# Ledger of designs, part 74: designed miniproteins, single chains

Each design is a single chain, and the fold is of that chain. pLDDT is the mean over its residues in the fold that is shown.

## One batch from the design tools (miniprotein)

Design m2554
Fold by ESMFold2-Fast:
Structure m2554 (fold): chain A 100 residues (1-100)
Amino acid sequence: SLSEKWKRVLELIERVVEAMINGSDEETEKVFEEAKKELEEIAKELSPEEQKVLKTLVETLEKNREEILKSKDKVKREILAGTVLTLARMAAFALSLEEK
């Protein structure tokens, strides 16, 4: 089963994704910055392998946010946001398989 820390990581990413799809640019920025701060605190409590995974997810989220701000296309926002959420869920699932 997923750890409480990884459940919180997924919750934070889902919050950013929701803002990216349905929020304004200002709301997306605010939610992203708030989530990033909490994710950085969670990262301090993770293993080196989990920290690497989380860093990749945050970097992907940041890159897709920048692309969304450039185009403002709702369909592109939904695709980019959905991609990050899918990657996050896949990463969490892969980590859960390593639990004994």
Scores: mean pLDDT 78

Design m2555
Fold by ESMFold2-Fast:
Structure m2555 (fold): chain A 83 residues (1-83)
Amino acid sequence: ALTQGQLVKLANVAKEFVLTGVVNTALLPAGITYAGGGQFSNGDLALFFSNGAVVFYSSVTKRFQVTGLSAADAARLEQLLNA
């Protein structure tokens, strides 16, 4: 399971990316790297991390969804992202 500190850092990186289009790698948790990501044609974003986490953002609803983690870790990360 991810620690609260790791979840907060991942949430901050994803939120900053939505604002800037840039992954701030200095804010990433130790042992987790940015694996890739992009913007879809509809304006939605997807970010992939080395631990398997996938963070989606809808440009329409302004909401995040998480996959690639356990249901518990995904739910915790989504709560931080959508706060």
Scores: mean pLDDT 83

Design m2556
Fold by ESMFold2-Fast:
Structure m2556 (fold): chain A 99 residues (1-99)
Amino acid sequence: SEFDRRLERLEELAARRLARNPDAREILSLLPFISDEQLANPGKMSGEQFTYYLAAVLYIQDGYSAEQVAKILGISLSTARRVKRDAEAAKEKLKAKKA
């Protein structure tokens, strides 16, 4: 379906962008909803966890707004805003560790 094609493109985009940001994996490991084992193998994620993972990658690497992420992933704006808060908190934790 067109949705499946968009999801595949988002997965490829996320993988390429993750490779360009050396801090991205460490930031993702600080997120409360995904385990380190699941980050190593996204195929072990539930559908909800995988959507959360994609949203977090978009915030960490691309600087998308919550409105843009909600539209891209077809999730509620409240869910997109929650993931953005988690991603921003994880970025701040990493910044504090490097200070």
Scores: mean pLDDT 75

Design m2557
Fold by ESMFold2-Fast:
Structure m2557 (fold): chain A 85 residues (1-85)
Amino acid sequence: MEELKELALEALELAIEKKEDGGGVYNAAAIARVAGLEEEAKKALEETGLEYDEELIERIVEGLKKLSEEEQIKYAEELIKRLKE
């Protein structure tokens, strides 16, 4: 789970730095929550000035939990790639 946590943190940092809209930040927060980084996810949303949309995040988390750890890692990698572009 260390790899997923590291990727989730990178995605959160990139979403904040890029001043990404709610979609990118919520996706990063959801994967961070799956990785057990609930506090970091909440702080990132607060730092970007976005409201903590529990319903949206929970829906994304529910979908991500159906994925294997390998698939969750790929999701985080794809999100990071998108945020860098």
Scores: mean pLDDT 76

Design m2558
Fold by ESMFold2-Fast:
Structure m2558 (fold): chain A 73 residues (1-73)
Amino acid sequence: SPELEREINVAMARIIASVLALQPEVSLEELLEAARRVASLREEEAAEALLEAVRRKAPELAEEVRRALEEAL
């Protein structure tokens, strides 16, 4: 069902965010790739989960990631 697919997509985005949070160093290129992947899911909750993870791990890159997510949504 579309509802189940949405739940799966949100869960996948949260997993991506968790993996990024565990990396000792994250590049802007990796974050922009993650933003494109998450934005393709068309789920606002997934986008917020990624942005929150970026703010915790690499706050200096949060603005560029936010812009990438907004452009794709």
Scores: mean pLDDT 74

Design m2559
Fold by ESMFold2-Fast:
Structure m2559 (fold): chain A 89 residues (1-89)
Amino acid sequence: MIEFQLLTLYDKVTGQTTTLVFANSPEEKGVVDSLTLQSDKPAEEAIEEAIELGLKKIEERYGPVEVVKRVPAREAADLWLGLLEAIAK
């Protein structure tokens, strides 16, 4: 069975969420999809919507699958800020 990991990143400055979909199995590996969503919703609602859309897209293509990794909103924001700081230096 193909195992998927979802990483949702939220940029608090732009209100943009980006969900990366990784396949991690002998059958398929690497980034298989990405979704970028701009929302006027509060951060928690925007992230939840982005995760739901990512899961729906995976289920549409592959059927019911196991998602073993999700990054919470706070941790996603820290990862996004760290990436931006690394690029700025």
Scores: mean pLDDT 63

Design m2560
Fold by ESMFold2-Fast:
Structure m2560 (fold): chain A 80 residues (1-80)
Amino acid sequence: SPEELVGKEFEVVEVRREGGATLMKLKDKIGPVGTRVTLEYKGKKFDGVVLESSEDYTVIATPYVEGLKVGDKVKIVSVE
């Protein structure tokens, strides 16, 4: 259930920056392609969209997230 993901932290395993957007690859499945999420990183919230979904990882596109790097954790605040 999407509600079970709210409050969970996910490890960043890859970061790619494209045209001012941040593409982050997180461990574990979050939701299908097109799922809208709000992420929290270092006290700031970012809206994102799932671009790629697997049982082992999720790729999310967000606006630019300053300082985000591999090994960091992001928290799910909401899922739509």
Scores: mean pLDDT 85

Design m2561
Fold by ESMFold2-Fast:
Structure m2561 (fold): chain A 91 residues (1-91)
Amino acid sequence: EKIIERLEELIARARADPRVPEGAVQSLENALKALKEGKYDIAFDYLVEALRLLGVTDGKVALKALIYRSLGYKDEAFEVLLDEIERRLAA
């Protein structure tokens, strides 16, 4: 899956929703910049912060993504975080 294109679409959706905290949009934008620069650990941390600002209070999604990352499944780790961001924005 095209992680950068998916994140750009989610940023556009978040910007269009006045209920989304500005800090969450900023964290998604920072994650996109980090991904484009190949700074995957920084991008991961910004996506986790965006989920926190979107009201994700349990660590299950972050833990699942961390497990994929620790196993070298980088794309799957990002997909887990983006899936939860998309779910939160679909409400």
Scores: mean pLDDT 84

Design m2562
Fold by ESMFold2-Fast:
Structure m2562 (fold): chain A 90 residues (1-90)
Amino acid sequence: VTLTDEQATQLVQLARAQKYAEAYELASKVLPEDSPETVNNIVNGAKAQGVEAVKASLMKAVNLYEAGKIQAPVLAASVKYYAKAILELE
C-alpha cells in the first residue's frame, strides 16, 4: 500500500477537473490489482446508471473524503471504478 495524502489530494483535483483518464491511471497505480471479473462487474454496474449518475457518484466520494467520512483507499477505489465507467460511456 503506497497511497499517500498527496496522491489522495491529486485524485480529488483530477476528478474535479474532469480529467478522468489521468484519475483512473493514478488510482489504478496506487491500489492493489483487482481481478478483471471484479473490476468489470463494478464498472458495468456503474455504467448501467448512466454517465451523469456516475459523475454525481464520483463527486459524492470526493466530497465524503474531504469531509473526513471516507479514507483515502476508499476514495481511490471510487475514483478508479467511476472514472473507468465514465471513460467507457463517453
Scores: mean pLDDT 79

Design m2563
Fold by ESMFold2-Fast:
Structure m2563 (fold): chain A 103 residues (1-103)
Amino acid sequence: SELERVEELRRQALSEDKEVAEEAVLELLEILANSPDEEVRRRAAEAIAEALLHYKDDEEFVELIIHGLQEIRKYKPQAQPAIDELIEKLEKEAPEIAEKLKE
């Protein structure tokens, strides 16, 4: 199941191994961009938000994810609702990251 894969990637995105977390987030970004299923896109965006909050003090990791989300938001209109929900969640817990995503 694509949902089961997203849940596995969610766990990997919170890994203490930054390379594992980065690879997991890049795959979650690909799923968010390309999945035809709205629930899968929402779950991928939720997992990405959790990774951003976990690594919020890692500027390079945060900028990598922000860039990926901005590209998806610009070129993948189907992902826009999931990204907007992600931004709303981040406005409460990491407002500086949310502001960068709106640029």
Scores: mean pLDDT 87

Design m2564
Fold by ESMFold2-Fast:
Structure m2564 (fold): chain A 67 residues (1-67)
Amino acid sequence: MEEKAKKAVEKLKASIEASKSDPVAAKVGVREVGELLGVKPKSADEAIELLDKASEEEKKKIAEYLS
């Protein structure tokens, strides 16, 4: 589970990072992070920072969501 959680978070971070040049796609990724973590990120960078600082439990939720 830990390994899958790590990969899921990494994939989501990469997706948001790649979407930075498209404001609409970036907003969708930011919203997904906000819903999964129960927060309201103001930017793609903030969403990525929140994913980097996510607890093991939060990473598990992301992995389950992306499965």
Scores: mean pLDDT 76

Design m2565
Fold by ESMFold2-Fast:
Structure m2565 (fold): chain A 66 residues (1-66)
Amino acid sequence: KPEVDPEAYEKVKELIEKYGPQAITDEVLRKLAEELGVSYDTVRRAALLALHEYSKKKFEEIKKKK
């Protein structure tokens, strides 16, 4: 069971959708941790999951575009 904070996950996912995966930087993750009142590690774990899901979705879309 990946115990990822759902609020941190949704916020990171929104950032990826609006600005792309390159927007997920240390500085952005620290600001999210402060805003949500959670640890930096909590937000970092959520970001890793969101980035992995984004990459998987993009890979599948590329394969299906033909």
Scores: mean pLDDT 76

Design m2566
Fold by ESMFold2-Fast:
Structure m2566 (fold): chain A 90 residues (1-90)
Amino acid sequence: GSDLEGARIAGEHAYRGALTGDPELAVEGARKAVDMGATPSQLATGAGYGAARGIEAGGTPENLRKVAEWMEKAGIPAAAQGARAAADSA
């Protein structure tokens, strides 16, 4: 459903966030996921999975902590939790 597609989009943006440290693009993906009906659990899982793949592709925990801070400030703590979990596991 659109909820799972939203979670996938949040993951794609978190993946890019790991590589680039661009917080606005990461927040955009998380907001789109919320608009598409992703639950907090789906959003944390999707963002966390994408972020972890970003680390595997050469991204940094520092980039993920930066984008997670912006996700939290944007009122999307579930996406921030996923991104931080990936950073802490690296």
Scores: mean pLDDT 88

Design m2567
Fold by ESMFold2-Fast:
Structure m2567 (fold): chain A 64 residues (1-64)
Amino acid sequence: SAVTDAEIDAAIDAIRRAVLGTILKQRKIPLTADQAEKLIEEASKKAGRPLSAEEADEVINKAA
């Protein structure tokens, strides 16, 4: 196809970052999307599995 997997991944990454930024703003959490993503990544590695949306939310709230 004309669209590559790398282009799709980049688009999903941009959307995820925008969504995280919106959530952080709504909850008045003084974290950038980048910082929040890093915290979720570290927590996922510690858990040995991907986090649910609710678990990711708890990680972000706890870091504020």
Scores: mean pLDDT 77

Design m2568
Fold by ESMFold2-Fast:
Structure m2568 (fold): chain A 100 residues (1-100)
Amino acid sequence: PQRPLTPEEVAAMAPTLPLAWQAKAFHEAVLRAIEAGVSSEEIAEALEKAGLPKAAEIAREIAENPEMPHAKIVEMVAPLSPEDIQKALQILTKLTKEAE
């Protein structure tokens, strides 16, 4: 069952979405990529190559601590712009599809 909050939807609504929902989308995208078999290093490298080093750091932390509290993820993504979050979600979605 697919729910709303696709990367494209988060992108379109980013200025109107609460930070907590953007953080949840990012967290879920990282976990989906890992579940699909993408390594934490592959995720980090893809984000770094796209010019998103902070997103890469956050993705690595989530990969090492998948049960990380949502509040901590919100804190970590707060410095990112909605545009950076959108770009990171697009990259994570592509990695997940290519691994499946």
Scores: mean pLDDT 76

Design m2569
Fold by ESMFold2-Fast:
Structure m2569 (fold): chain A 70 residues (1-70)
Amino acid sequence: SMEEKGLESQKKLSSLSHEGRIQLTKEHDKKNPELAKLNRQIGETLRALGDAIQEGLATGAAPAPAPIAE
């Protein structure tokens, strides 16, 4: 269930390894704010593309390109 997956993700995020990765990402974004901004724009574009692909698949359209993970 989503609740169980949430708990598992929360445990992993609270672990040293995952927490360290999050801290490192924040540090990199803080040091390079322009790159963080570009990454956000790319993420938004990829999300919009992903939504379009999902809609195509849901309507039973012809085979679409491989789905893009967030």
Scores: mean pLDDT 62

Design m2570
Fold by ESMFold2-Fast:
Structure m2570 (fold): chain A 79 residues (1-79)
Amino acid sequence: MRINIRLRSLAPSREEADRIHRVLVEAQKLIDEGSSLEEIKKFLESQPVLTLLSLTESKDADGNLVYEIVVEVKPPPPP
């Protein structure tokens, strides 16, 4: 299984992009462990660094299952 991402944010830093990537790697582990789409959605909605906008399931040209995840990065709290 594979995860495709679409990041929607005003101006994400490289650190924010890295944190989003890490969260999606954890979601991939859940997929590999046989978690349902609902469990993956719940996991992503529990993340403090992002807002889940959409999660869709499709197949690529090779027949592999692909999840398209659209997230918005939450701004860090002011210091």
Scores: mean pLDDT 70

Design m2571
Fold by ESMFold2-Fast:
Structure m2571 (fold): chain A 70 residues (1-70)
Amino acid sequence: EEAEERELLERIRRVAEELGASEAALEAIERALEEGMSSDELREYIEKNLSEEDIRVIREAIARVAEELA
């Protein structure tokens, strides 16, 4: 559901912020939230638009959120 994807993205944003994500990385997640992107669409967006460093931080945030939900 759209609500579940939004909640997932909000958790990813929180964890990314805790990991010291750049303004660009946080802005990418915020854009995903505003546009109703899925986590998979966020992954595609960052691969095309962010640096390797920012991609790594967001991927780590996604992994930690997945661990928190397990």
Scores: mean pLDDT 79

Design m2572
Fold by ESMFold2-Fast:
Structure m2572 (fold): chain A 94 residues (1-94)
Amino acid sequence: SHMDTLLLAFASEVQAFAKEVLETSDDPELQKLAEELIKLAREIVQAVRDRDYDKAIALVERVLELLEKMSEIDPEKFTPYVELARKVLEELKK
């Protein structure tokens, strides 16, 4: 489905981005937030497999909260990902 494709693509992007943060950042707060993003991305994939779209949407909202915290630390790097998460969430809530 379109929702499955969107959610899986978003989870993949979040996981890839979070792994890059772990490899390139020496900030322990960003590393902790990136580890939580990887966990949430995996949980989104599982929610899609379970056809639990309410849970998947709630997990995307949680990803947005963590990205907003990361953007407070480095707005130039993380603001585009906050905007991406907001657009995905808007599309999912249609």
Scores: mean pLDDT 88

Design m2573
Fold by ESMFold2-Fast:
Structure m2573 (fold): chain A 70 residues (1-70)
Amino acid sequence: VARTLRVPAFMRDESAEKLAAFFEKLLAPEDTLDLSGLSEAHRLALTAVELRAKGRVAEADRLFAEARRL
């Protein structure tokens, strides 16, 4: 069953890279992420995690690069 994962409160102050690494370990291809209330950097990084989980690696890498610039 597909699930929607939320960013834990304790991780909202973490870097976009740490947040992405955390969700890469948890996220299945069918899962989605709740991006509400997040910074632009966090939203880009988590969108990249979703794309990578779905096999869209090149687009994911581009969004990770954008998140790191913010």
Scores: mean pLDDT 75

Design m2574
Fold by ESMFold2-Fast:
Structure m2574 (fold): chain A 71 residues (1-71)
Amino acid sequence: MEYVINVEVENDIDGLKLAILEGIEIKKKTGAEVTLNVKIYESEKTEEIKGILEEAEKKEGIKVKVEIIKK
């Protein structure tokens, strides 16, 4: 079973962290594979957002797919 969470983020790091926590909880409760599909709108926070996603993938075993939208 796969659970997919779609996230769009520009600078709302708190919203991103909440989506990551939801994915972690689903994986812990169900044992399902969790994939975060993330659209990042390029901003001053893009590198911080990328770092948060890399850390989540490495530590929690969540799959992360990233698309960066340039302005």
Scores: mean pLDDT 82

Design m2575
Fold by ESMFold2-Fast:
Structure m2575 (fold): chain A 71 residues (1-71)
Amino acid sequence: EEEKKKLLERIEELANDPNADVMDFSLAASLALQLGVPPEEVVQLVQQYVRGELSPKDAIKRLLELAKKQV
């Protein structure tokens, strides 16, 4: 319970970082998977990022939305 809140808070920090890059997106994806976000949802965001449809910051924000559903 408390551990899940800490993981969510870390993703929120990354989503609000104006200097967030691809490494921050990678970290946010790892944290989201630890929270129980389905791997298929994370893969979809990675594919959108690779296709140039999402910036790292936008991808992190979408991961945060998915992670919020797990707590």
Scores: mean pLDDT 81

Design m2576
Fold by ESMFold2-Fast:
Structure m2576 (fold): chain A 80 residues (1-80)
Amino acid sequence: MVAEEVERLVRELRERLATLSREELLELKKQYALEIAKDPLNLRALAGLIVLEERLGEEKEAEATRKLLQLVAEHLGVEL
């Protein structure tokens, strides 16, 4: 992960999301995707989307979102 704070957030989200059904995960994914569509530089929403994609077994999507998170962090001047 890009930053220690983001990695901590991802870890906490994984624990919380482990109790959700697939249907609830898909609804959350739609919400995060909408947030990113409105603000593509939202690092927290991107981190949350990665966790949701991993939980849903969407490995290709998770990798793409992780790369996007890294590019956005670099653009915002957040050091890796």
Scores: mean pLDDT 75

Design m2577
Fold by ESMFold2-Fast:
Structure m2577 (fold): chain A 70 residues (1-70)
Amino acid sequence: MEERLRAAEAAIRALLEHNEGGKVKVSTVVNVLKGAPIFEGLSDEEIREIVKEAAERLGLVYDDDYVSLP
Protein backbone atom coordinates (compact mmCIF):
# COMPACT_ATOMS: atom_id res chain seq x y z
CA MET A 1 0.00 0.00 0.00
CA GLU A 2 2.64 2.59 1.02
CA GLU A 3 4.66 1.87 -2.14
CA ARG A 4 1.55 2.47 -4.30
CA LEU A 5 0.66 5.65 -2.39
CA ARG A 6 4.23 6.91 -2.85
CA ALA A 7 4.07 6.17 -6.59
CA ALA A 8 0.72 7.98 -6.87
CA GLU A 9 2.12 10.99 -4.95
CA ALA A 10 5.12 11.11 -7.33
CA ALA A 11 2.87 10.90 -10.41
CA ILE A 12 0.58 13.69 -9.12
CA ARG A 13 3.58 15.93 -8.34
CA ALA A 14 5.16 15.32 -11.76
CA LEU A 15 1.89 16.03 -13.62
CA LEU A 16 1.23 19.21 -11.59
CA GLU A 17 4.84 20.32 -12.27
CA HIS A 18 4.23 19.99 -16.05
CA ASN A 19 0.70 21.49 -15.88
CA GLU A 20 0.93 25.16 -14.92
CA GLY A 21 -2.83 25.34 -14.23
CA GLY A 22 -2.31 23.73 -10.79
CA LYS A 23 -4.79 21.02 -11.82
CA VAL A 24 -4.51 17.50 -13.26
CA LYS A 25 -7.17 15.06 -14.45
CA VAL A 26 -7.68 12.01 -12.21
CA SER A 27 -8.00 9.90 -15.40
CA THR A 28 -4.53 11.08 -16.53
CA VAL A 29 -2.99 10.06 -13.18
CA VAL A 30 -4.79 6.67 -13.34
CA ASN A 31 -3.50 6.04 -16.90
CA VAL A 32 0.10 6.88 -15.87
CA LEU A 33 -0.14 4.53 -12.86
CA LYS A 34 -1.68 1.69 -14.94
CA GLY A 35 1.70 1.51 -16.76
CA ALA A 36 3.56 0.70 -13.52
CA PRO A 37 4.08 -2.98 -12.50
CA ILE A 38 3.02 -2.30 -8.88
CA PHE A 39 -0.49 -1.36 -10.14
CA GLU A 40 -0.86 -4.49 -12.34
CA GLY A 41 -4.16 -6.28 -11.70
CA LEU A 42 -5.87 -3.30 -10.01
CA SER A 43 -9.12 -1.94 -11.42
CA ASP A 44 -9.49 1.72 -12.43
CA GLU A 45 -11.70 2.16 -9.33
CA GLU A 46 -8.98 0.77 -7.02
CA ILE A 47 -6.35 3.03 -8.60
CA ARG A 48 -8.71 6.05 -8.25
CA GLU A 49 -9.02 5.32 -4.51
CA ILE A 50 -5.21 5.27 -4.18
CA VAL A 51 -4.99 8.57 -6.14
CA LYS A 52 -7.58 10.10 -3.77
CA GLU A 53 -5.59 9.01 -0.69
CA ALA A 54 -2.32 10.29 -2.22
CA ALA A 55 -3.92 13.66 -3.09
CA GLU A 56 -5.27 14.01 0.47
CA ARG A 57 -1.82 13.16 1.91
CA LEU A 58 -0.30 15.91 -0.30
CA GLY A 59 -2.89 18.46 0.96
CA LEU A 60 -4.51 18.67 -2.48
CA VAL A 61 -8.19 18.91 -3.41
CA TYR A 62 -9.68 15.75 -4.94
CA ASP A 63 -12.97 15.50 -6.81
CA ASP A 64 -14.11 12.83 -9.30
CA ASP A 65 -12.44 14.54 -12.30
CA TYR A 66 -9.45 16.50 -10.96
CA VAL A 67 -6.70 16.78 -8.39
CA SER A 68 -5.93 20.48 -7.79
CA LEU A 69 -4.02 22.87 -5.56
CA PRO A 70 -6.13 24.18 -2.63
Scores: mean pLDDT 80

Design m2578
Fold by ESMFold2-Fast:
Structure m2578 (fold): chain A 80 residues (1-80)
Amino acid sequence: SPEEELRAELDRVEAKAQEAIANKDPQGLRQVILELQTLIDRIKEARRRGEVSDSIANELIDRALTLAEKLLDYLRKIEK
């Protein structure tokens, strides 16, 4: 289902984020942030198409935005 595909993609991106943090990899962190932005756009599109409920879309977008903010803060600290 579209929900299962979006959840699996978010889980994959979260795992990649954890790897980039563990490796202190600025390039990997930037890549993950871009992937999260792309995923948010895909979730918004799925919601507009009626493929996921508003509650599911809001849950997944909130998870993605929260992760992106944490990664941006971490990236700023390690590039300082």
Scores: mean pLDDT 88

Design m2579
Fold by ESMFold2-Fast:
Structure m2579 (fold): chain A 77 residues (1-77)
Amino acid sequence: MYKFVTKDGVELVESPGGKVIEVLEKGTEVEVLEELEDGWWLVKSVKTGKIGYVKKEELSDLEPDAIELLVEAVEKV
């Protein structure tokens, strides 16, 4: 399934609490590969192809705050 990063500066780590592989920007699309019980998800960045762990709280099923304004704008054009 796909999720979106909710804010800038979200760390993609090699393991839960481990080394940072990449810093993700707000709106980055990721594919969830595995869900861990401690609130970490194994994800793949769609843009870079890098695989790592992200806190589930930092991801959303919907694009962050921009979706409300963008959806309204799209309906008008």
Scores: mean pLDDT 72

Design m2580
Fold by ESMFold2-Fast:
Structure m2580 (fold): chain A 90 residues (1-90)
Amino acid sequence: DDEILDLLEKALEYVGKAVEASELSEEDRKEINLLVGKAREAAIAGDFESAVEYLEKVRELLEKKGKDNPETQKYVEELKKKIEEIKKLL
């Protein structure tokens, strides 16, 4: 579904912006990159439910690690919106 794929790419764009805004440890960055990779693999396989689960895990990590950064929180809120839009299409 082209609409779900477009929303996934926008969600991943907000993940990238949140990561850039955040002072993340190398360990946290590696974990987020692994989860993003898993989300992309799931999406390529047509498993959009698993892709959403991986995006939710990324969102949880960014909320915890970037809680004191207003710019990170702005991008996390946009990520949440894209995840909810994807869920409505499932």
Scores: mean pLDDT 86

Design m2581
Fold by ESMFold2-Fast:
Structure m2581 (fold): chain A 91 residues (1-91)
Amino acid sequence: SLEELIEEARELIKRAEEAVRRALKLLDQNENAPLEAVNLATAGAILVMGAEFNVELAEKTGNEELAKAAIGDAKAALDLAERAIELLEAA
């Protein structure tokens, strides 16, 4: 259902936001951060913004495809942020 998709999207967005916030904090603390980590953290932040926009629009319009897009963007953001964290913690 749309309600279940929106709930899943919001939970994934929260997890992605937490991971992106951690990645950006680690990036700010590392003057020699690899460019790959910068790019991954930045891409993750952009995808979180896209997911938030799509979930809000899905809720307002009833469009399930927008809720699914939000889930996809949030999952991608989480993966990118986690990869950035791994690079920054290994540095």
Scores: mean pLDDT 90

Design m2582
Fold by ESMFold2-Fast:
Structure m2582 (fold): chain A 68 residues (1-68)
Amino acid sequence: STADRLNAALAAFSAEAARLQASLPANPTPEQREALIARNRELLRRHLEAHDVPADFAEAMLAAMDRM
């Protein structure tokens, strides 16, 4: 189902995003924070695509990320 694919994509994304965040210093610079946000957005897009999440759902998830 789409929900199963979405959950799998989010689980894979969360694991990889956690590794990226762990590589930052305790007090990251504004540039480091902006770079992390951009990398996380691209990473989420790739995991959604890799798990065949429909485009409409992928767009909604990427938009939701911008509100977090």
Scores: mean pLDDT 81

Design m2583
Fold by ESMFold2-Fast:
Structure m2583 (fold): chain A 84 residues (1-84)
Amino acid sequence: EKEEEEKKGLEEAKEKLLEQLKEELEKAKKEGKNIEEIEAEIILVEGSEEEKQKEAIRILAKFENRTLTDEEIDKIVDILKKLK
């Protein structure tokens, strides 16, 4: 029951974040701002597990001032898929 309540709380927080990100995306489109970061955030919230992992890896690499190739990202995702 506690785990179910936490899962519902996370889903509600996720929906609110998605609404905010979609509003920011619409504003950014109207203002001609870069939408790539907002689109990446939306993928992290509602994307598939594989899409979320790929975007999280890209963000972490960027935060560490590192550049990862698509091949390196795919290799990391394959390793994570084995960690069930």
Scores: mean pLDDT 68

Design m2584
Fold by ESMFold2-Fast:
Structure m2584 (fold): chain A 118 residues (1-118)
Amino acid sequence: SPVEEELLRLIEETLELIRRALEALEAGRVDEALALLREALALLGEIIALMLERFDLSDPRITEALLLVAEAQAHLGEAEAALEAGRVDEAIEHLKRAAELLVEAARLIRPEFVAPEI
C-alpha cells in the first residue's frame, strides 16, 4: 500500500542515517555522528506518528512493529546521551541495537524487506 511504502522509506532513511553515524564514529567525527543521530531521532518521531495515525493498531503485527520502533527510539536517545558524555563505545552498541530493532519492525510490515549493510 502507499502508506506501507512511505513507512518503509522512512525506516530505510533512518537506517542510512544510523549507518552514516557509525561511519562518522569510526572516523572520530563525534560532532557529525551527533547531528546524524538527531536527524534519525526526528525521523523515528515521524515514523511513530505515521503508524499511530495511518495504521490499524488492532493488527498485532502493527502493534509489535510500533513497540520495536519505540525501543529503537529509546536506544537512539541513549546513544545521544552516551555521545554527549564521551562514551563512544556505548553509543555504538545503542546505534547497532536500534538498527536491528528497525529491521525487525520493517520485516513485520514486509517480510521480504532487504536491510542496508550496517
Scores: mean pLDDT 90

Design m2585
Fold by ESMFold2-Fast:
Structure m2585 (fold): chain A 59 residues (1-59)
Amino acid sequence: MEEARETAERLLALGRDPSLIAMALYSKGLTKEEAIEIMRELGLTDEEIERVQKTLDSL
């Protein structure tokens, strides 16, 4: 969790797509809920979280 959060924070700071970051977290063995939780904690808006959720639901 800690390491995954640090990776997500760094990628967001670099301007990477939040949905692609969430997919990367999921591919590392996190659940969809854990990936969304991390993105929420990093300050994404409800609208951005909705997009992330739709992307993860397609997996």
Scores: mean pLDDT 80

Design m2586
Fold by ESMFold2-Fast:
Structure m2586 (fold): chain A 100 residues (1-100)
Amino acid sequence: MESEFEKIDELNEPGDVVALYKDGELVLIVEHLENGKVVLQALEGYEWLHDEAVALAKERGVKITEAKNLLITDDLEAAREIVKELAKKHNLEVEYFHVE
């Protein structure tokens, strides 16, 4: 989990992407966009992860926008904390990428 958390903390600037896997299957994508927004997208069959992410954001008092399976926020630190909590709770594997 320590190593997984370090990968999540690499989500810092536009083009940074964190992908989360459960048993080798992609379940959640987190992207830092050019407009400064962070987007959490649950993949098909994992809409319950979207529901849990939304519940965590509301519990933390984080301002979010919801659209289908997308959670959008301007709060990068809160997004990192939510993703860390989901990864720990569900034993998700984390990979970091920078695109372009």
Scores: mean pLDDT 84

Design m2587
Fold by ESMFold2-Fast:
Structure m2587 (fold): chain A 80 residues (1-80)
Amino acid sequence: ALSPEELAAYEAEFAEIDVDGDGVISREELLAYVRRRYPHLSDEQVEFVVDGMMYLADTDKDGVISREEFIHMLRILEGE
């Protein structure tokens, strides 16, 4: 399970990505974040990463990622 410190760090990262402050991350916001965080990646690699994240996190298939879905995705990726 995530520690309180890890959870707080992921919530802070979510808030950084959620530019509109509406409580969800759009694909466009996630693309901008990945491109900013990993500027050495090609556009194709950025799209691949974002598509994978959306596939894992967008469990209700509404085209956006909620805070809970984002944290759940990170837990899966960490194997905890």
Scores: mean pLDDT 71

Design m2588
Fold by ESMFold2-Fast:
Structure m2588 (fold): chain A 72 residues (1-72)
Amino acid sequence: SSLLREILQELRAQPSLSDEEAELAAVLLGALATAKEYAPEMVPLLEADLAAFEARHPELRELLERLKARLE
């Protein structure tokens, strides 16, 4: 998806994230968006993983909320 590629590029532009951390965040955001439509039982687990990521990177909270909204 071109949207997921754009999200990954925005995350990679963050100086506080490694390439691996940016890729993890993009995967979690994409998986959460997919799970909301197709596997709602997975949503609490993915939201917990994303919350743990956000706790490690509190400076990115507003960016992650914006990117999450773009996938809905």
Scores: mean pLDDT 84

